# Designed miniproteins, single chains, continued (4): the designs that were tried, part 33

Each design is a single chain, and the fold is of that chain. pLDDT is the mean over its residues in the fold that is shown.

## One batch from the design tools (miniprotein)

Design m13110
Fold by ESMFold2-Fast:
Parts: sequence; structure tokens; C-alpha cells
Structure m13110 (fold): chain A 87 residues (1-87)
Amino acid sequence: MTPEEVIEALEKAEKDVEEALNSFLSLKEFDEELYKQILQGFERGKAELEKLREAYKDDPEVQAKIEELEKKIEEAEEKIKEEAAKV
């Protein structure tokens, strides 16, 4: 995978994170299965980002995109957990 392909994949993943958050926040009632699936997806995503960070440690553009996506995942995870805590 080239650095350009990695950046494209990271940008797509960023949209997927935003869509997952919006889908969860738009629910009329709490869906425990969706909650578990989204959190598992985020944990898997973070593990993949850690691997990409090591593989592309010398590429500052890839590193910046990874850091941006990690922050968005953490923010989305926090918001989802906050909504789940209300149930």
C-alpha cells in the first residue's frame, strides 16, 4: 500500500466513523448489539492504526492523518459511551 492509498483509506475510515456515530445518536431507543459492534469496530480500527503508524513512521502526512483519525475515534467512542450510560 502506497502512502497515497493509506491516506485515501484513512479519509474513508474517518467518514465511516462519523456515519457510525450519527447512526447510533439517531436511534429512537438503545440498541445493545449495535453498541457492542461499533465499540468492537473502533477497537479493531485503533489496532490497525497502531500498525500503520509503525509501518509509515517516516511519513509525516500519514502520521498526521492517523493522529487525526485516532482523535475522532476516541471522541466518537466517548460520545457513544455517554449515550449508553443514560440507559
Scores: mean pLDDT 80

Design m13111
Fold by ESMFold2-Fast:
Structure m13111 (fold): chain A 74 residues (1-74)
Amino acid sequence: MSLEERIRQITLEAVRILHETADDPELRAKAVEVLTLVQRAWDLLQQGTPEAIAEAERLVDEAEKRLDEIRKEL
């Protein structure tokens, strides 16, 4: 799976969590943090330098870890 595909999947899942957690501000805040991480990763991918791509990979990995933590709270 490409970084672009991973970003798309994370975005869709985080948006779904936001809809499911309308009454839980703490879980919503965590989902928003995940969306912020993948937005930064997307911007870095658009720059296209090896350094930017490496940082985008790190941000996507962090976003996936945070999503796993959110799933445990659902």
Scores: mean pLDDT 84

Design m13112
Fold by ESMFold2-Fast:
Structure m13112 (fold): chain A 60 residues (1-60)
Amino acid sequence: MSKREQLLAQFEKQLRTATPEEQRQLMVETLKELQETESDDDVVAAAARMQRLMGEKEAA
C-alpha cells in the first residue's frame, strides 16, 4: 500500500469510533502528513474523500 492509501485506511478505521471533535483532529493530522509526501492534487482528492466519510458517519 502507498503511504497515502495507508493513511486514508487508518483514518477510516479511526473515524468509525471517533467523536465529532476527534474526527476534525484526525482529518487535520492526516492532511498534514499527506501534504508532506503527496502532490497538491492528491491532497485535495484525499480531503474530499475524508469529508465524504465524515458526512456518512454523521448520517449513521
Scores: mean pLDDT 75

Design m13113
Fold by ESMFold2-Fast:
Structure m13113 (fold): chain A 74 residues (1-74)
Amino acid sequence: MRSRELDIKSVAARVMAVGAEILGNEEAAKLFREAADLYDKASQAYDEGNEVTADRLEKEADELFDKGAAIMDA
């Protein structure tokens, strides 16, 4: 179920944001929080039957999550 997968991604992003904050990496924390918010919006769009909007929001969230992860690996 796609909305469930998006909800799991949102939770994972929020956990990563907390980890980044604990390490003092505010830029990564912000990116993970923005990704989580976009995953939540994607889940809502999917539940409303707007799969095109859900796909776009998930892609944007994935890009922000990957950027945050790259900063953490630096």
Scores: mean pLDDT 84

Design m13114
Fold by ESMFold2-Fast:
Structure m13114 (fold): chain A 82 residues (1-82)
Amino acid sequence: MLGLTPEEALQAAEELTPPASSPLITQVQRENRVLALYFAGLTQEEIGEQLQLSQSKVSRILSTTPESQRLALQKQLQVLKS
């Protein structure tokens, strides 16, 4: 668990995702926001509340996101926290 606030986690996730109008980039941005809040220690219900997503959608993102993407984001959040 990272000692980040939800706002800090979301801002970090946004910085890691390139600004683009592509649907794929929008999906990756959403996935990174879910992961950032998860690494900040929020529950799936709390993440859904913060991002206006259903708990089922949050659960799916957490289970289907590639391990490499999770590790990359986790490392970046740890570096930013340092």
Scores: mean pLDDT 72

Design m13115
Fold by ESMFold2-Fast:
Formats: sequence, C-alpha cells, structure tokens
Structure m13115 (fold): chain A 74 residues (1-74)
Amino acid sequence: SAARGRELVREAEELLRQALDEAKKGNYKQAHELVERARRILAELYRDIYGMSPEEAERKAREEVAELSREISA
C-alpha cells in the first residue's frame, strides 16, 4: 500500500540519518551497516509492495539510497 511504502521510506531515511551521524564520528563500519539496512528496506519495498524483480528492486533501492543521502546531507 502507499501508506506502507511511505513508512518504509521513512525508516530508510532515519537509518541514513544515523549513518551520516556515525560517519561524522569516524564510525565508518557502523555507517556502512546502516546504509546497507536502508538499502534492504527499500529493496523490500520495491520487491514486495511494487512487485519488482529482486534485481530491479536492488537497483532501484541503490538509486533511492543515493537520492535520500543527497537530500539528508544538503
């Protein structure tokens, strides 16, 4: 559903904000783990809610992580 989709995007955005904070502290391993979790949540959204193939969902999730990270760091 659209509501569930928005909820998952919000979760991914929160993880990316945490990743930025961890990176600023020099905790690069934790930052990478948080980015990876955000990517998995978005891949789940595109696969399970939008019906994309796993490969397409992963590609879309990587693009969305890049876009959200750009917005958060602006």
Scores: mean pLDDT 83

Design m13116
Fold by ESMFold2-Fast:
Formats: sequence, structure tokens, C-alpha cells
Structure m13116 (fold): chain A 76 residues (1-76)
Amino acid sequence: SEAEEREERLLEELAREEGRSVEEIRERLRRLEEEAKKLADERIKNNGKLTEEEKKKIERLEAEIARLRAVAERAE
């Protein structure tokens, strides 16, 4: 639909800039989201107790996901 068409255009622009296919960018997003979900599930199982390194890893994953999503939402 409209949102999907908008996301497609932004992903095509990213692919051109990085020399990657749109599929590769989507695959990267999917992998980052899966990793973030896995870490969130582990956090719940450990009663929210994380090491500083684990916290930084989650922060970096969330920042990267947010960046890619923000670009996808910024339709021109």
C-alpha cells in the first residue's frame, strides 16, 4: 500500500548509496529486529538484570533499528 510504497522508495535510495540491494537492507533490518527481540526476551527471563556490555549492545541495536525505520518513514 502507500506506506509500503514509501518504504520501498527509501530503501532503494539507501541501496544506491551503499551499493546494496533493497533486499539486503530489508534482511539487515530483519536480523537486527530478531536480535533485539532475542535480547529483550533474555532480559525478561533474567529479571531485567543485564551487564553493562549487554546494555550497550541493546542500545546500539535499538539505535540502528530506529535509524533505519526513521529513514523508511521519511518519505519524500
Scores: mean pLDDT 67

Design m13117
Fold by ESMFold2-Fast:
Structure m13117 (fold): chain A 83 residues (1-83)
Amino acid sequence: LREKVEATREAIEAAAPSAAPGEAAIALAGAEALRAAVEGDREAAERHLAEAAALARATFSPEEAEAFERHLRGLVEKLLEEA
């Protein structure tokens, strides 16, 4: 799981320059949440997750934003359990 999340984070960071500004901000906040979770920093992970979720709600439909937040939260919790 950690290796797959790390690869996903690297892919997001590499793709960020070509994304629309709102999408890039969501991706970067999500990547920061995953990084904090990998490091075992629950407080930082929750803070960045909240930022990513707020940006998603401003950019996507309510259904898409909810699905995004649910998926990201699941990954964060699994990574924190492995830390």
Scores: mean pLDDT 73

Design m13118
Fold by ESMFold2-Fast:
Structure m13118 (fold): chain A 99 residues (1-99)
Amino acid sequence: SKREKALEAVRKLAEELEASEKETEAAELLVEIAYDIVENKDAPEEEVREKIEELVEKLAKVLNLSEEQKKTAIENFMLAWKDEEKLAQLEKELEELIA
């Protein structure tokens, strides 16, 4: 799948940059969030929020984010999901990652 190709591409980039395991895991989670946003653009808001909250909770554990930072991240990702121009740009960036 395109998601699997993007995750493989990010892992290879992380290895080339000598990124830590923690940095690699955070990058993979961000790719997963991006794909959940673009693949679920027409889904109910509650379903998208639940998926984003689950991934942001994992990201918060990896990056040691505060509860306030976690809430801010969730709301920012939800705003990106609601914005048609941001969604189109994100879809383009994900396609370029696997080119």
Scores: mean pLDDT 86

Design m13119
Fold by ESMFold2-Fast:
Structure m13119 (fold): chain A 63 residues (1-63)
Amino acid sequence: GPSERKAILKEIGDKLREIGDAANDYYTGRGLLRRYAAGEVSEAEGAEGRALLERGKAGLNIA
């Protein structure tokens, strides 16, 4: 019924948001690592970029 349909749509929406967050982490992490390689950011920011990349890879199911 309508309640069940609403619950399913909410679950799909939640999963799409999680994928979006993982994609953002992945691309932000890659950007930070590129800037770190160029000497534009601190070692701490480079480490944050790596952590974001790994979190994004996990969320996107990338090996």
Scores: mean pLDDT 85

Design m13120
Fold by ESMFold2-Fast:
Structure m13120 (fold): chain A 74 residues (1-74)
Amino acid sequence: MKPEEQLTEEDRRVLETIADLALEHPGERVTNEQVAERLGISPETVKRRIERALKALGVENVGELVLPYIVARQ
């Protein structure tokens, strides 16, 4: 079982959006509100998708969760 198989398309979209925003605005904190605005969903939905992804990949921090997406975009 690959970690990516445990994520829905919607979960991956949230993670990719966080990575994109982090690279577009270096030095600024990416908020759930910004991700929600970009994707047209609620901040609570963003929070729930992040929580699900953390559990699916067995990581504790959003930074660790998003790092592979950031590295792939550099």
Scores: mean pLDDT 76

Design m13121
Fold by ESMFold2-Fast:
Structure m13121 (fold): chain A 111 residues (1-111)
Amino acid sequence: MEAVITITYDRRDAETADALGRALEVVAEALAAGLPVAAFRVDLVIRSPEEAAALAEAVARVADLLARYRAGEISLEELLEELRKLLAETSAPAARAFLEAAIAFVERQLA
């Protein structure tokens, strides 16, 4: 099975590269936690350190919520509500694309 994540960024921007490195670690942890490959079929354009930081925050929050769900601390419905709240608070395009993929995955589990 393959995860296809296309990431575009200016590597001369060291701050963006550093923030993106942290985001990729959290993405790998979320994938290892059992997030489906299809949830990562997104095209992510990282244009600034702020966008990379927003992606890292979104991925970290999704990983935390998934861990809490797997531990039985929150329901699948509560997980979906928290993801929708996070999306409503997020303006960065790459972070929004990731959150929309996560929401779509959770919605399929509720069907």
Scores: mean pLDDT 72

Design m13122
Fold by ESMFold2-Fast:
Structure m13122 (fold): chain A 70 residues (1-70)
Amino acid sequence: MEKEIENLLHSFEMTVKTLKEQGYSEEDMQKMAAFMIETDRRTARKLGMSEEEIEELIQKMEKILAEILA
């Protein structure tokens, strides 16, 4: 479980960085990030994460997005 969670966070960060490098707008990046977060939420539930752990994961993803957009 720990490794799968780390992989989700790493994949999210790398994808958002790639979108920024490719010249996507902040609005498009936010829309794509929202879709990825929703997909990862479903994956985390399938992995048996609690709702509290899922919310912590999402908060970490939102922080990564904010740092990349800054």
Scores: mean pLDDT 82

Design m13123
Fold by ESMFold2-Fast:
Structure m13123 (fold): chain A 100 residues (1-100)
Amino acid sequence: SKFEELLAETKELIAKLKDEKKKEALQRGVEAVERLHAGGDIEEEGREFVEAAGKVSEKAAESARQLLEALLSLGATPEVAATMMAEQLVGIAREALEEE
């Protein structure tokens, strides 16, 4: 599935990170997104996703917050929300790795 492919890519990028704090933060973001995909609450898991992004960078925090607000406003399903958050995690992890 698209979701599983995005998570696999995110996990591979996280494994390459040298910054242990960013690595731990992104791992928590992955866990929140996995729980959301399994039928978790968008607001609860989305807040943890935003917190994880914020531990990586201010830019990541802002992008994650905007995505969560848009998903809540549109009444997105947990599966759709999780997939979009996973795609954003790929971008966040890639940028974090490029800054090393």
Scores: mean pLDDT 89

Design m13124
Fold by ESMFold2-Fast:
Structure m13124 (fold): chain A 88 residues (1-88)
Amino acid sequence: SVVDKFIELVEKELEEIEKRAEESLKIKDKEEVEKIVKEILERLEILREAIEYYKSKLTGEDKKRLEELLERIEELEEKVKKVKEELE
C-alpha cells in the first residue's frame, strides 16, 4: 500500500538520522556538534510535516501507525536537544 511504502521510507530516514546522532557523540568540537544538531532537527521537522499531512488524510490503524512515528520523532528531538544543552 502507499501508506506502507511511506512508513518504510520514514523508518529508513529515521535510521539514518539516528546513525548521524550517534556519530555526533564522538565529536568533541562544540561548533561541529551544534551544526549536526541543527541538521538533524531540520530533517526531523521535514518528516514531521510529511507525516502530519498524511495523518490528516487517514483514519484507524494507519493513522495510529503515523502517530507512533511522530512519537519517535519527538523522542529523538528531545535526545538531540539534550546533547546540545550538555555542551553549553
Scores: mean pLDDT 83

Design m13125
Fold by ESMFold2-Fast:
Structure m13125 (fold): chain A 85 residues (1-85)
Amino acid sequence: SEEIKNKIEGVVAMWLDLDPDKDGVITEEEVEKFIGMKLGPEAKKLLDPNGDGVTTIEEFIDVVTSMYPELKKEDLLKALKEALA
């Protein structure tokens, strides 16, 4: 649906705003600031499972799909990879 496509495009725009250098990583603090709320312990583990303070595209998608379960991880991953290419 158009609503799902618009949400995917919004997530891509959000990532590009947080990762303008397109290096494929952002910080946990930048994600929390953007969404306007603190992450729970499960979301923090999905976002930064290695505790190094950086979040990969795959980790970011896991958090996004926990908030918007109507979005498919495969669709988000494809859109983000296309935007970074």
Scores: mean pLDDT 74

Design m13126
Fold by ESMFold2-Fast:
Structure m13126 (fold): chain A 70 residues (1-70)
Amino acid sequence: DREEIERRLNEAVARSTEGRNTGLTFVTDDPETARVIREVVERYKEQGLIVSVDEFTRHGKTIINVAVRK
């Protein structure tokens, strides 16, 4: 759900302060959900709100770790 992904990212941005990033992890076994997560994260990255993204797969699950800044 795109709205859920955006809510979690907005909450992470709100928890971030100057000099303090917030870590957020997305886990999904659905390739379509993983694609939506990547699209939403990319848009936040364009706004300068993403410090790093690390993605890997384990047992059919896609794990996306995002470091968020204000």
Scores: mean pLDDT 82

Design m13127
Fold by ESMFold2-Fast:
Structure m13127 (fold): chain A 60 residues (1-60)
Amino acid sequence: YSAHLRHCVKEALIRFGELDPNASEEEQEHIVNTFLNELEDRKDTLTIKSILRLVPRCLP
């Protein structure tokens, strides 16, 4: 996954209250990676599409 996609996912997780913005950088990266791995395991492309729709204007 690209850095841009990881950034968008991180912002979406913070917005949904699934990721604490006050957490350490390591903890935030772990949560993002866990979420992406779970989506890959489920083969759930619709969730990825929904996340991107919620933060379509993330910085590149």
Scores: mean pLDDT 67

Design m13128
Fold by ESMFold2-Fast:
Structure m13128 (fold): chain A 79 residues (1-79)
Amino acid sequence: SMEDLERLALIVQQVVELLRQGKIEEAVELVKERLAKEKNPLIREFLREVLKILEESTDPEEAIQRIQELFQKRARELL
């Protein structure tokens, strides 16, 4: 749904802003908190993949790029 897509877009925006500030640990905690509250299985799968990206990446810019590419790929599944 459009509402689910908008909610996911806001989460992605918040994560990206934390990563731009070099706050990787805070980005991880935000994703974990959102995953715990999320009921949509497609958004839950997306957030689990974002956690893997954050755990594997040592470079915030690489993490941002991977998360944005994942969002573009998955956004159509929420419409």
Scores: mean pLDDT 85

Design m13129
Fold by ESMFold2-Fast:
Structure m13129 (fold): chain A 73 residues (1-73)
Amino acid sequence: MKEEEIEKLAEEYKKRVDEILAMSLEELAELLASHSALENEGITKALAEKMSPVEAAELATQALELGVRRRRA
């Protein structure tokens, strides 16, 4: 991968992380419920870059659980 491509991906990644951190629990639950398990893991990893891994995992887990429960109801 070329340097310019890496920098562009890093900037987009940072923007996505900032957007996710600004999301409400309901918005995050909708996002996680609409994505595959692999994408959900990517989102959790992105959050861990800006906050503690434990807090990021807890937030992502709560959001996913909320989304799944609403879909089951």
Scores: mean pLDDT 60

Design m13130
Fold by ESMFold2-Fast:
Structure m13130 (fold): chain A 96 residues (1-96)
Amino acid sequence: SDEEFLLKTAEKLVAAIDELYARVDEMIAAGVPKEELQAALQTLRRALGDAVRFLEHLIEEAKKRNASPEFIEKLEKYLEYVRQRLADVDARLAAL
């Protein structure tokens, strides 16, 4: 179904973000130079910003199409997760 395909797309997006986040955590643990860490965090921040916009657009389109409340709720949970990750990256950048 269209909803199943879109939900799987959102799940893959979140998984890709988790992988990028894990890479940044490994860089921090390895004590990489501040400039390298800042560049990686800035790249992650852009990816998170793109993910927020994508999920917001997908939720608005789902609402216009009268998609199931359960489908919309799952997308909103992914959006909240990505927003939390974005806030964490912003805090890490500010602490550098």
Scores: mean pLDDT 87

Design m13131
Fold by ESMFold2-Fast:
Structure m13131 (fold): chain A 79 residues (1-79)
Amino acid sequence: SPALQQRALQLVDEYLARLREELSRARSWEEMQRAIEELTARLRAELRALGLSDEDITFETSLLASQGEAYGERILAER
C-alpha cells in the first residue's frame, strides 16, 4: 500500500541519518562495519514487522548498507 511504502521510506531515512551519525563518531573501520551491520539488522527487523516482503526488505537494507559503506569510505579518506 502507499501508506506502507511511505512508512518504509521514513524508516530508511531515519536509519540512514542514525548511521551517518554513528559513522562520524566511529574511530576505526571495524567500528564503522559494526554500525552498518547493527543498523541494517535493526532496519530489517522493523521493515519485517511492518509487513514488507522479503524482496523489499532485501532491497532497502542493501541500499542502507551500500550508502553506509560509501559514507564511511569518504570519512576515512578525509582522515
Scores: mean pLDDT 86

Design m13132
Fold by ESMFold2-Fast:
Structure m13132 (fold): chain A 57 residues (1-57)
Amino acid sequence: MEEEVERLNQRAQRLYALRKKLETTTDPEEKAKISHELEQIQAELRAEDARRKAVRG
């Protein structure tokens, strides 16, 4: 449980950092890449949560 929380928290921290960078970035190309990366990380977090519940359920 603790390790699962820590791993998820690490990804959440990266997601938070990327969002902060997105807000401060003015380069359109850079913003597009950061947005894409954010969506991928969010999708991975959702997939991990769903997979964990499916395996345990």
Scores: mean pLDDT 75

Design m13133
Fold by ESMFold2-Fast:
Structure m13133 (fold): chain A 71 residues (1-71)
Amino acid sequence: SLDVEIDEGVAEIRAAVGLNAAEKQGLTEQAKKYRELLDKIRAARGASPAEVQRLIDELKKADKELEEKIK
C-alpha cells in the first residue's frame, strides 16, 4: 500500500542521512553499516510491511550506535 511505500522512502532518506553523518565524522565502520542498510532498503522495494519494519528497526540500531560513537 501507499503507507509501505512512504515508509520505504523515509527509511531510504534516513539511511542516506546517517551515511553522510558517519562519513563526515570519519566513522568508516558506521558508514559501512549505513551503506549496507541503504542497499537492503533499496532491494526491499515492494516488500511486505513486516520486512520494511525490520529494516526500520535495524536503522534505529545504527542511529543509536552512531550517536554513541559521536558522543
Scores: mean pLDDT 76

Design m13134
Fold by ESMFold2-Fast:
Structure m13134 (fold): chain A 92 residues (1-92)
Amino acid sequence: MTVSAAGRASAVAGVDAMEAALPEMIKKLEEAAKIKDKHKAALILTGAKMVAIAARVEADLAAAGGDAEAAARAEKVAEELLKAVEEAEKKL
């Protein structure tokens, strides 16, 4: 698929924002695990899973646009978020 230069720049900015937010999101998941409040934790876990799905979509779009670097970065964000979700769920 062909993407405009503006669309490509927007996708890269999205990946940059997700990478910047990743440490804070992991911290939030660790805090949710500490609370052991399954209802509160479920909301944070659901939000993190949705961001991981969005990161996978960004990875697919970047790959389709020929940006292997952005695709790899977005995939790594999704992988790290899903690992943090699994670890938090194990501690609940």
Scores: mean pLDDT 74

Design m13135
Fold by ESMFold2-Fast:
Structure m13135 (fold): chain A 75 residues (1-75)
Amino acid sequence: SDSKYREEVEKQLRSSVSLAQQAADGLESGGDPEKLAQQIEEQGHPDLAESLRRYAREHGPQGAAERLRQSVREA
């Protein structure tokens, strides 16, 4: 049923939001962007991991953390 699919999508979205928030906190604390991205990828969110790697490359770790916080606010 569509309702079961929506519930599963909402659960996965909540997990993604939680991981993005944890990654942002980790980056602000001096965490390694690549290691944080690997953890996100291993938990089934490769698109989020790729976004983290891209943002860190383009804007540095602190800029990546800020972008992830914006993504959490939009979710």
Scores: mean pLDDT 78

Design m13136
Fold by ESMFold2-Fast:
Structure m13136 (fold): chain A 76 residues (1-76)
Amino acid sequence: SMEVARENAEAARENLKEAREAAKKGDYRKAAALLTAAMLNAIAALIEDPENEEAKKALEEAKRAMKEIDEEEKKK
């Protein structure tokens, strides 16, 4: 369903926004959990509509943000 894809893409966007806010405050554990939720919601959207640009962008941004958090954790 295109509507289900849109709802999941919007959820992914919201999770990504909250994750970036948490990361900016140094709460990497909360950020990682929210980025995981963003990736799962983006994947769910892409299962419903593989061409959903919002979901594709959210998934890529979540993957990049997760890698950044992982690199920060590795530096300690």
Scores: mean pLDDT 84

Design m13137
Fold by ESMFold2-Fast:
Structure m13137 (fold): chain A 92 residues (1-92)
Amino acid sequence: MTKEEAEETVRLLAEYHLAIENKDEEKLKKVLEELEKVNPELAKIIRYMEERKKKGDTSPVPQEVLETYRRLAEELNSLAGELGLELSEKYE
């Protein structure tokens, strides 16, 4: 992941959390579409988790999905920290 991709991903994740808190489904959809352009692998994982929630799927999340998410989150946090970026006021 590049620094530019990490910066944009951090902004989109902050907007994603705000959309969830405000229950703004239209903004949530738009943010996920923008995230798919910037970080398609992370967007796929988020959409997969959202789909599971909508279906009421309580089965264990596949280990491969969890490991990929952890890797992406660690990479993003490392780059965001280096850039002095904040995900949102909640994560300060």
Scores: mean pLDDT 70

Design m13138
Fold by ESMFold2-Fast:
Structure m13138 (fold): chain A 97 residues (1-97)
Amino acid sequence: SKVGEEIKETVEYAKKNFEKLHPLTRGGVGLMAENAVKSGLLSEEDKEFALEVSKKGKEVYKKEDGKRLDEIVKEASKAVQELSEAVQKVVDRKLKE
């Protein structure tokens, strides 16, 4: 599935680049990793890694005390949720064929 490949690509991006990203970007990637886990399309190894990335993203957020960071994380979470809903609609359409 193209959707499964896109979720896997997101996890692989997180694996290779997480530690090299700016702290704000790491928070956003952590949220993407959390949604990848919730998708149920990850292998056990990738699921364990995605959970660790999600945990690290939340830790970065907690260390940066600022209203602007809270707003950025909320906006990133909303964007990821909207993308996940759009992806689910495509999957639902294909399953009805």
Scores: mean pLDDT 61

Design m13139
Fold by ESMFold2-Fast:
Structure m13139 (fold): chain A 112 residues (1-112)
Amino acid sequence: SELVEKGKELLEKAKEILEKVKKAETKEELEEALKELDELLKELEELAEKAIKEKDKEALELVKKALEVLKEAGKTIMEKSEDDKELLLRAIGHILRIIGLLFEIELELKKL
């Protein structure tokens, strides 16, 4: 499945973002990681929509795994952003968006 291959690609990108965030020592590195997280979250939302439409359970499970990794990346950005309220609030916003999408995917997976 083309959607499964895309899901594997996006999962690897999510893992790369998490590793970048874990190694980040500057606010600039955290802001760059948050931007990459935003871009990947949009790609995951689009892939989830296609996987739901095509009833591709394997692709949806890969999106779910990638979102869990991005949620951990967002939490790490939040923890490292103690002195930057704007960056902290943006990280919280993205975590909430990820959680919402995870609940939507879980409901759709129960129908498959």
Scores: mean pLDDT 89

Design m13140
Fold by ESMFold2-Fast:
Structure m13140 (fold): chain A 92 residues (1-92)
Amino acid sequence: MEQRLEAEILIGLSRISAAVSMIAVENAEKSGDKEKTLEELDYAIEVLEKSIERLRAALPSADEATQAEIEAEIEELEKRKEELLAKKKELE
């Protein structure tokens, strides 16, 4: 029960961090400032990588249902990271 709550908090924090970082990237893109956009992309990628790492670390202690939720979140974060890396490559 406590492990489930810890995983839900971790997933929630990863979602908030990802959402905030993505909003910062979008705002920088809309401003037309390439340098600012690259900085926000680098920061967002780092935030996503750290979130994925924390979620992966939680997998071994989680029950089967919680593991499935964590794995689904990791897949979503990996996809977002890939999108941000593609944007960075286009700007470089």
Scores: mean pLDDT 80

Design m13141
Fold by ESMFold2-Fast:
Structure m13141 (fold): chain A 116 residues (1-116)
Amino acid sequence: KPPVKMKLTYKFYDEEGNLVAEITEEAEDGKIVSRSLEKKKTVTNPFVQRMIDEYEAQGATLTESGGEATVSKVKVTIEINGEKFEGEFSSDEEGKEVEEKFKEFSKPIVEKLLAE
């Protein structure tokens, strides 16, 4: 059976629509094969910054730039064996709901595509 390939892309935007940070994670047969994190600016939303820090702590390859930005919108793309699923979430100043909304969005998609 061919391996199940999954790619997660999480893009963080400020209120002007500028890309602030991007997380990409790739998995094959449920095993993480790569993680990358690009920080174009330091995120000011505490819960969004915590999520980014958790990806960095999990061994993501980090690229950093200077400056600060508040995330107002997050776009998520999940690709599984070439099939693409997209979601978009608004973020408040704290970003508290972003990680929770992402988990709620991704869980049924992952479960559906990994279930036979």
Scores: mean pLDDT 71

Design m13142
Fold by ESMFold2-Fast:
Structure m13142 (fold): chain A 75 residues (1-75)
Amino acid sequence: EEEIKELEQKSANYWTAANLARAGADFARWLAEKYAEIDPEKAEQWRQQAVDAERTAGENEKLAKEYDKKAEELR
């Protein structure tokens, strides 16, 4: 059952990374909104960073789910 704990820890680490990436995406979107009227070019750069951060979050969420599934299979 030690293997289950290791898989759960890996899943937790990937969920943490995904949550941090989601928070980064939210912050980038907030900056994009703030700059939309002042500097549209910078606003677009922040929107692109939000998209990239959401992609990173999705990748980490996928890995977290894979490790969750492996842990379930060993239960």
Scores: mean pLDDT 83

Design m13143
Fold by ESMFold2-Fast:
Structure m13143 (fold): chain A 87 residues (1-87)
Amino acid sequence: SAEAARRALLHAVRMLEHYVRELEELNEPQEKIDEARAYRDALRAALEAQVSLDELIALLEAMAAKSTDPRLKALLEALVAHLRAVQ
């Protein structure tokens, strides 16, 4: 449903916002911060575009596959697993 997709998008955005904040507070390498910010911004754009749950899962899988930060990759893979489990 559109409501389920919106809740999933809001959750994904919040998780990435929290991760970006953690990286900034720990003064992690700028490349890691920039990648996490780019993915956060992509999820914010997806939320505004009101993408479907299937489109969100595909976006998260694509981001996880391209991620150079192992922690970010694990976070994205966990989000995909959670969303697939609640379908």
Scores: mean pLDDT 88

Design m13144
Fold by ESMFold2-Fast:
Structure m13144 (fold): chain A 65 residues (1-65)
Amino acid sequence: SMEEVEAIKKELGMPNASNEELLEKLEKLIQQGEEHLSKEPHPAVEAGLQRTKEMKELVEKELEK
């Protein structure tokens, strides 16, 4: 929902960003997390990466409306 997307924007410190800007930020965070995990596996990084992927899916669904 739009409320979920707004919550994600606030969590990332981007409350006024467009959905496109938010997707770009989420994509960069996913790439950084995957690169980090490939070099140094860490449970906290793995959990953060999974959450970021879930956030991206929510934003993508909102853009499909």
Scores: mean pLDDT 80

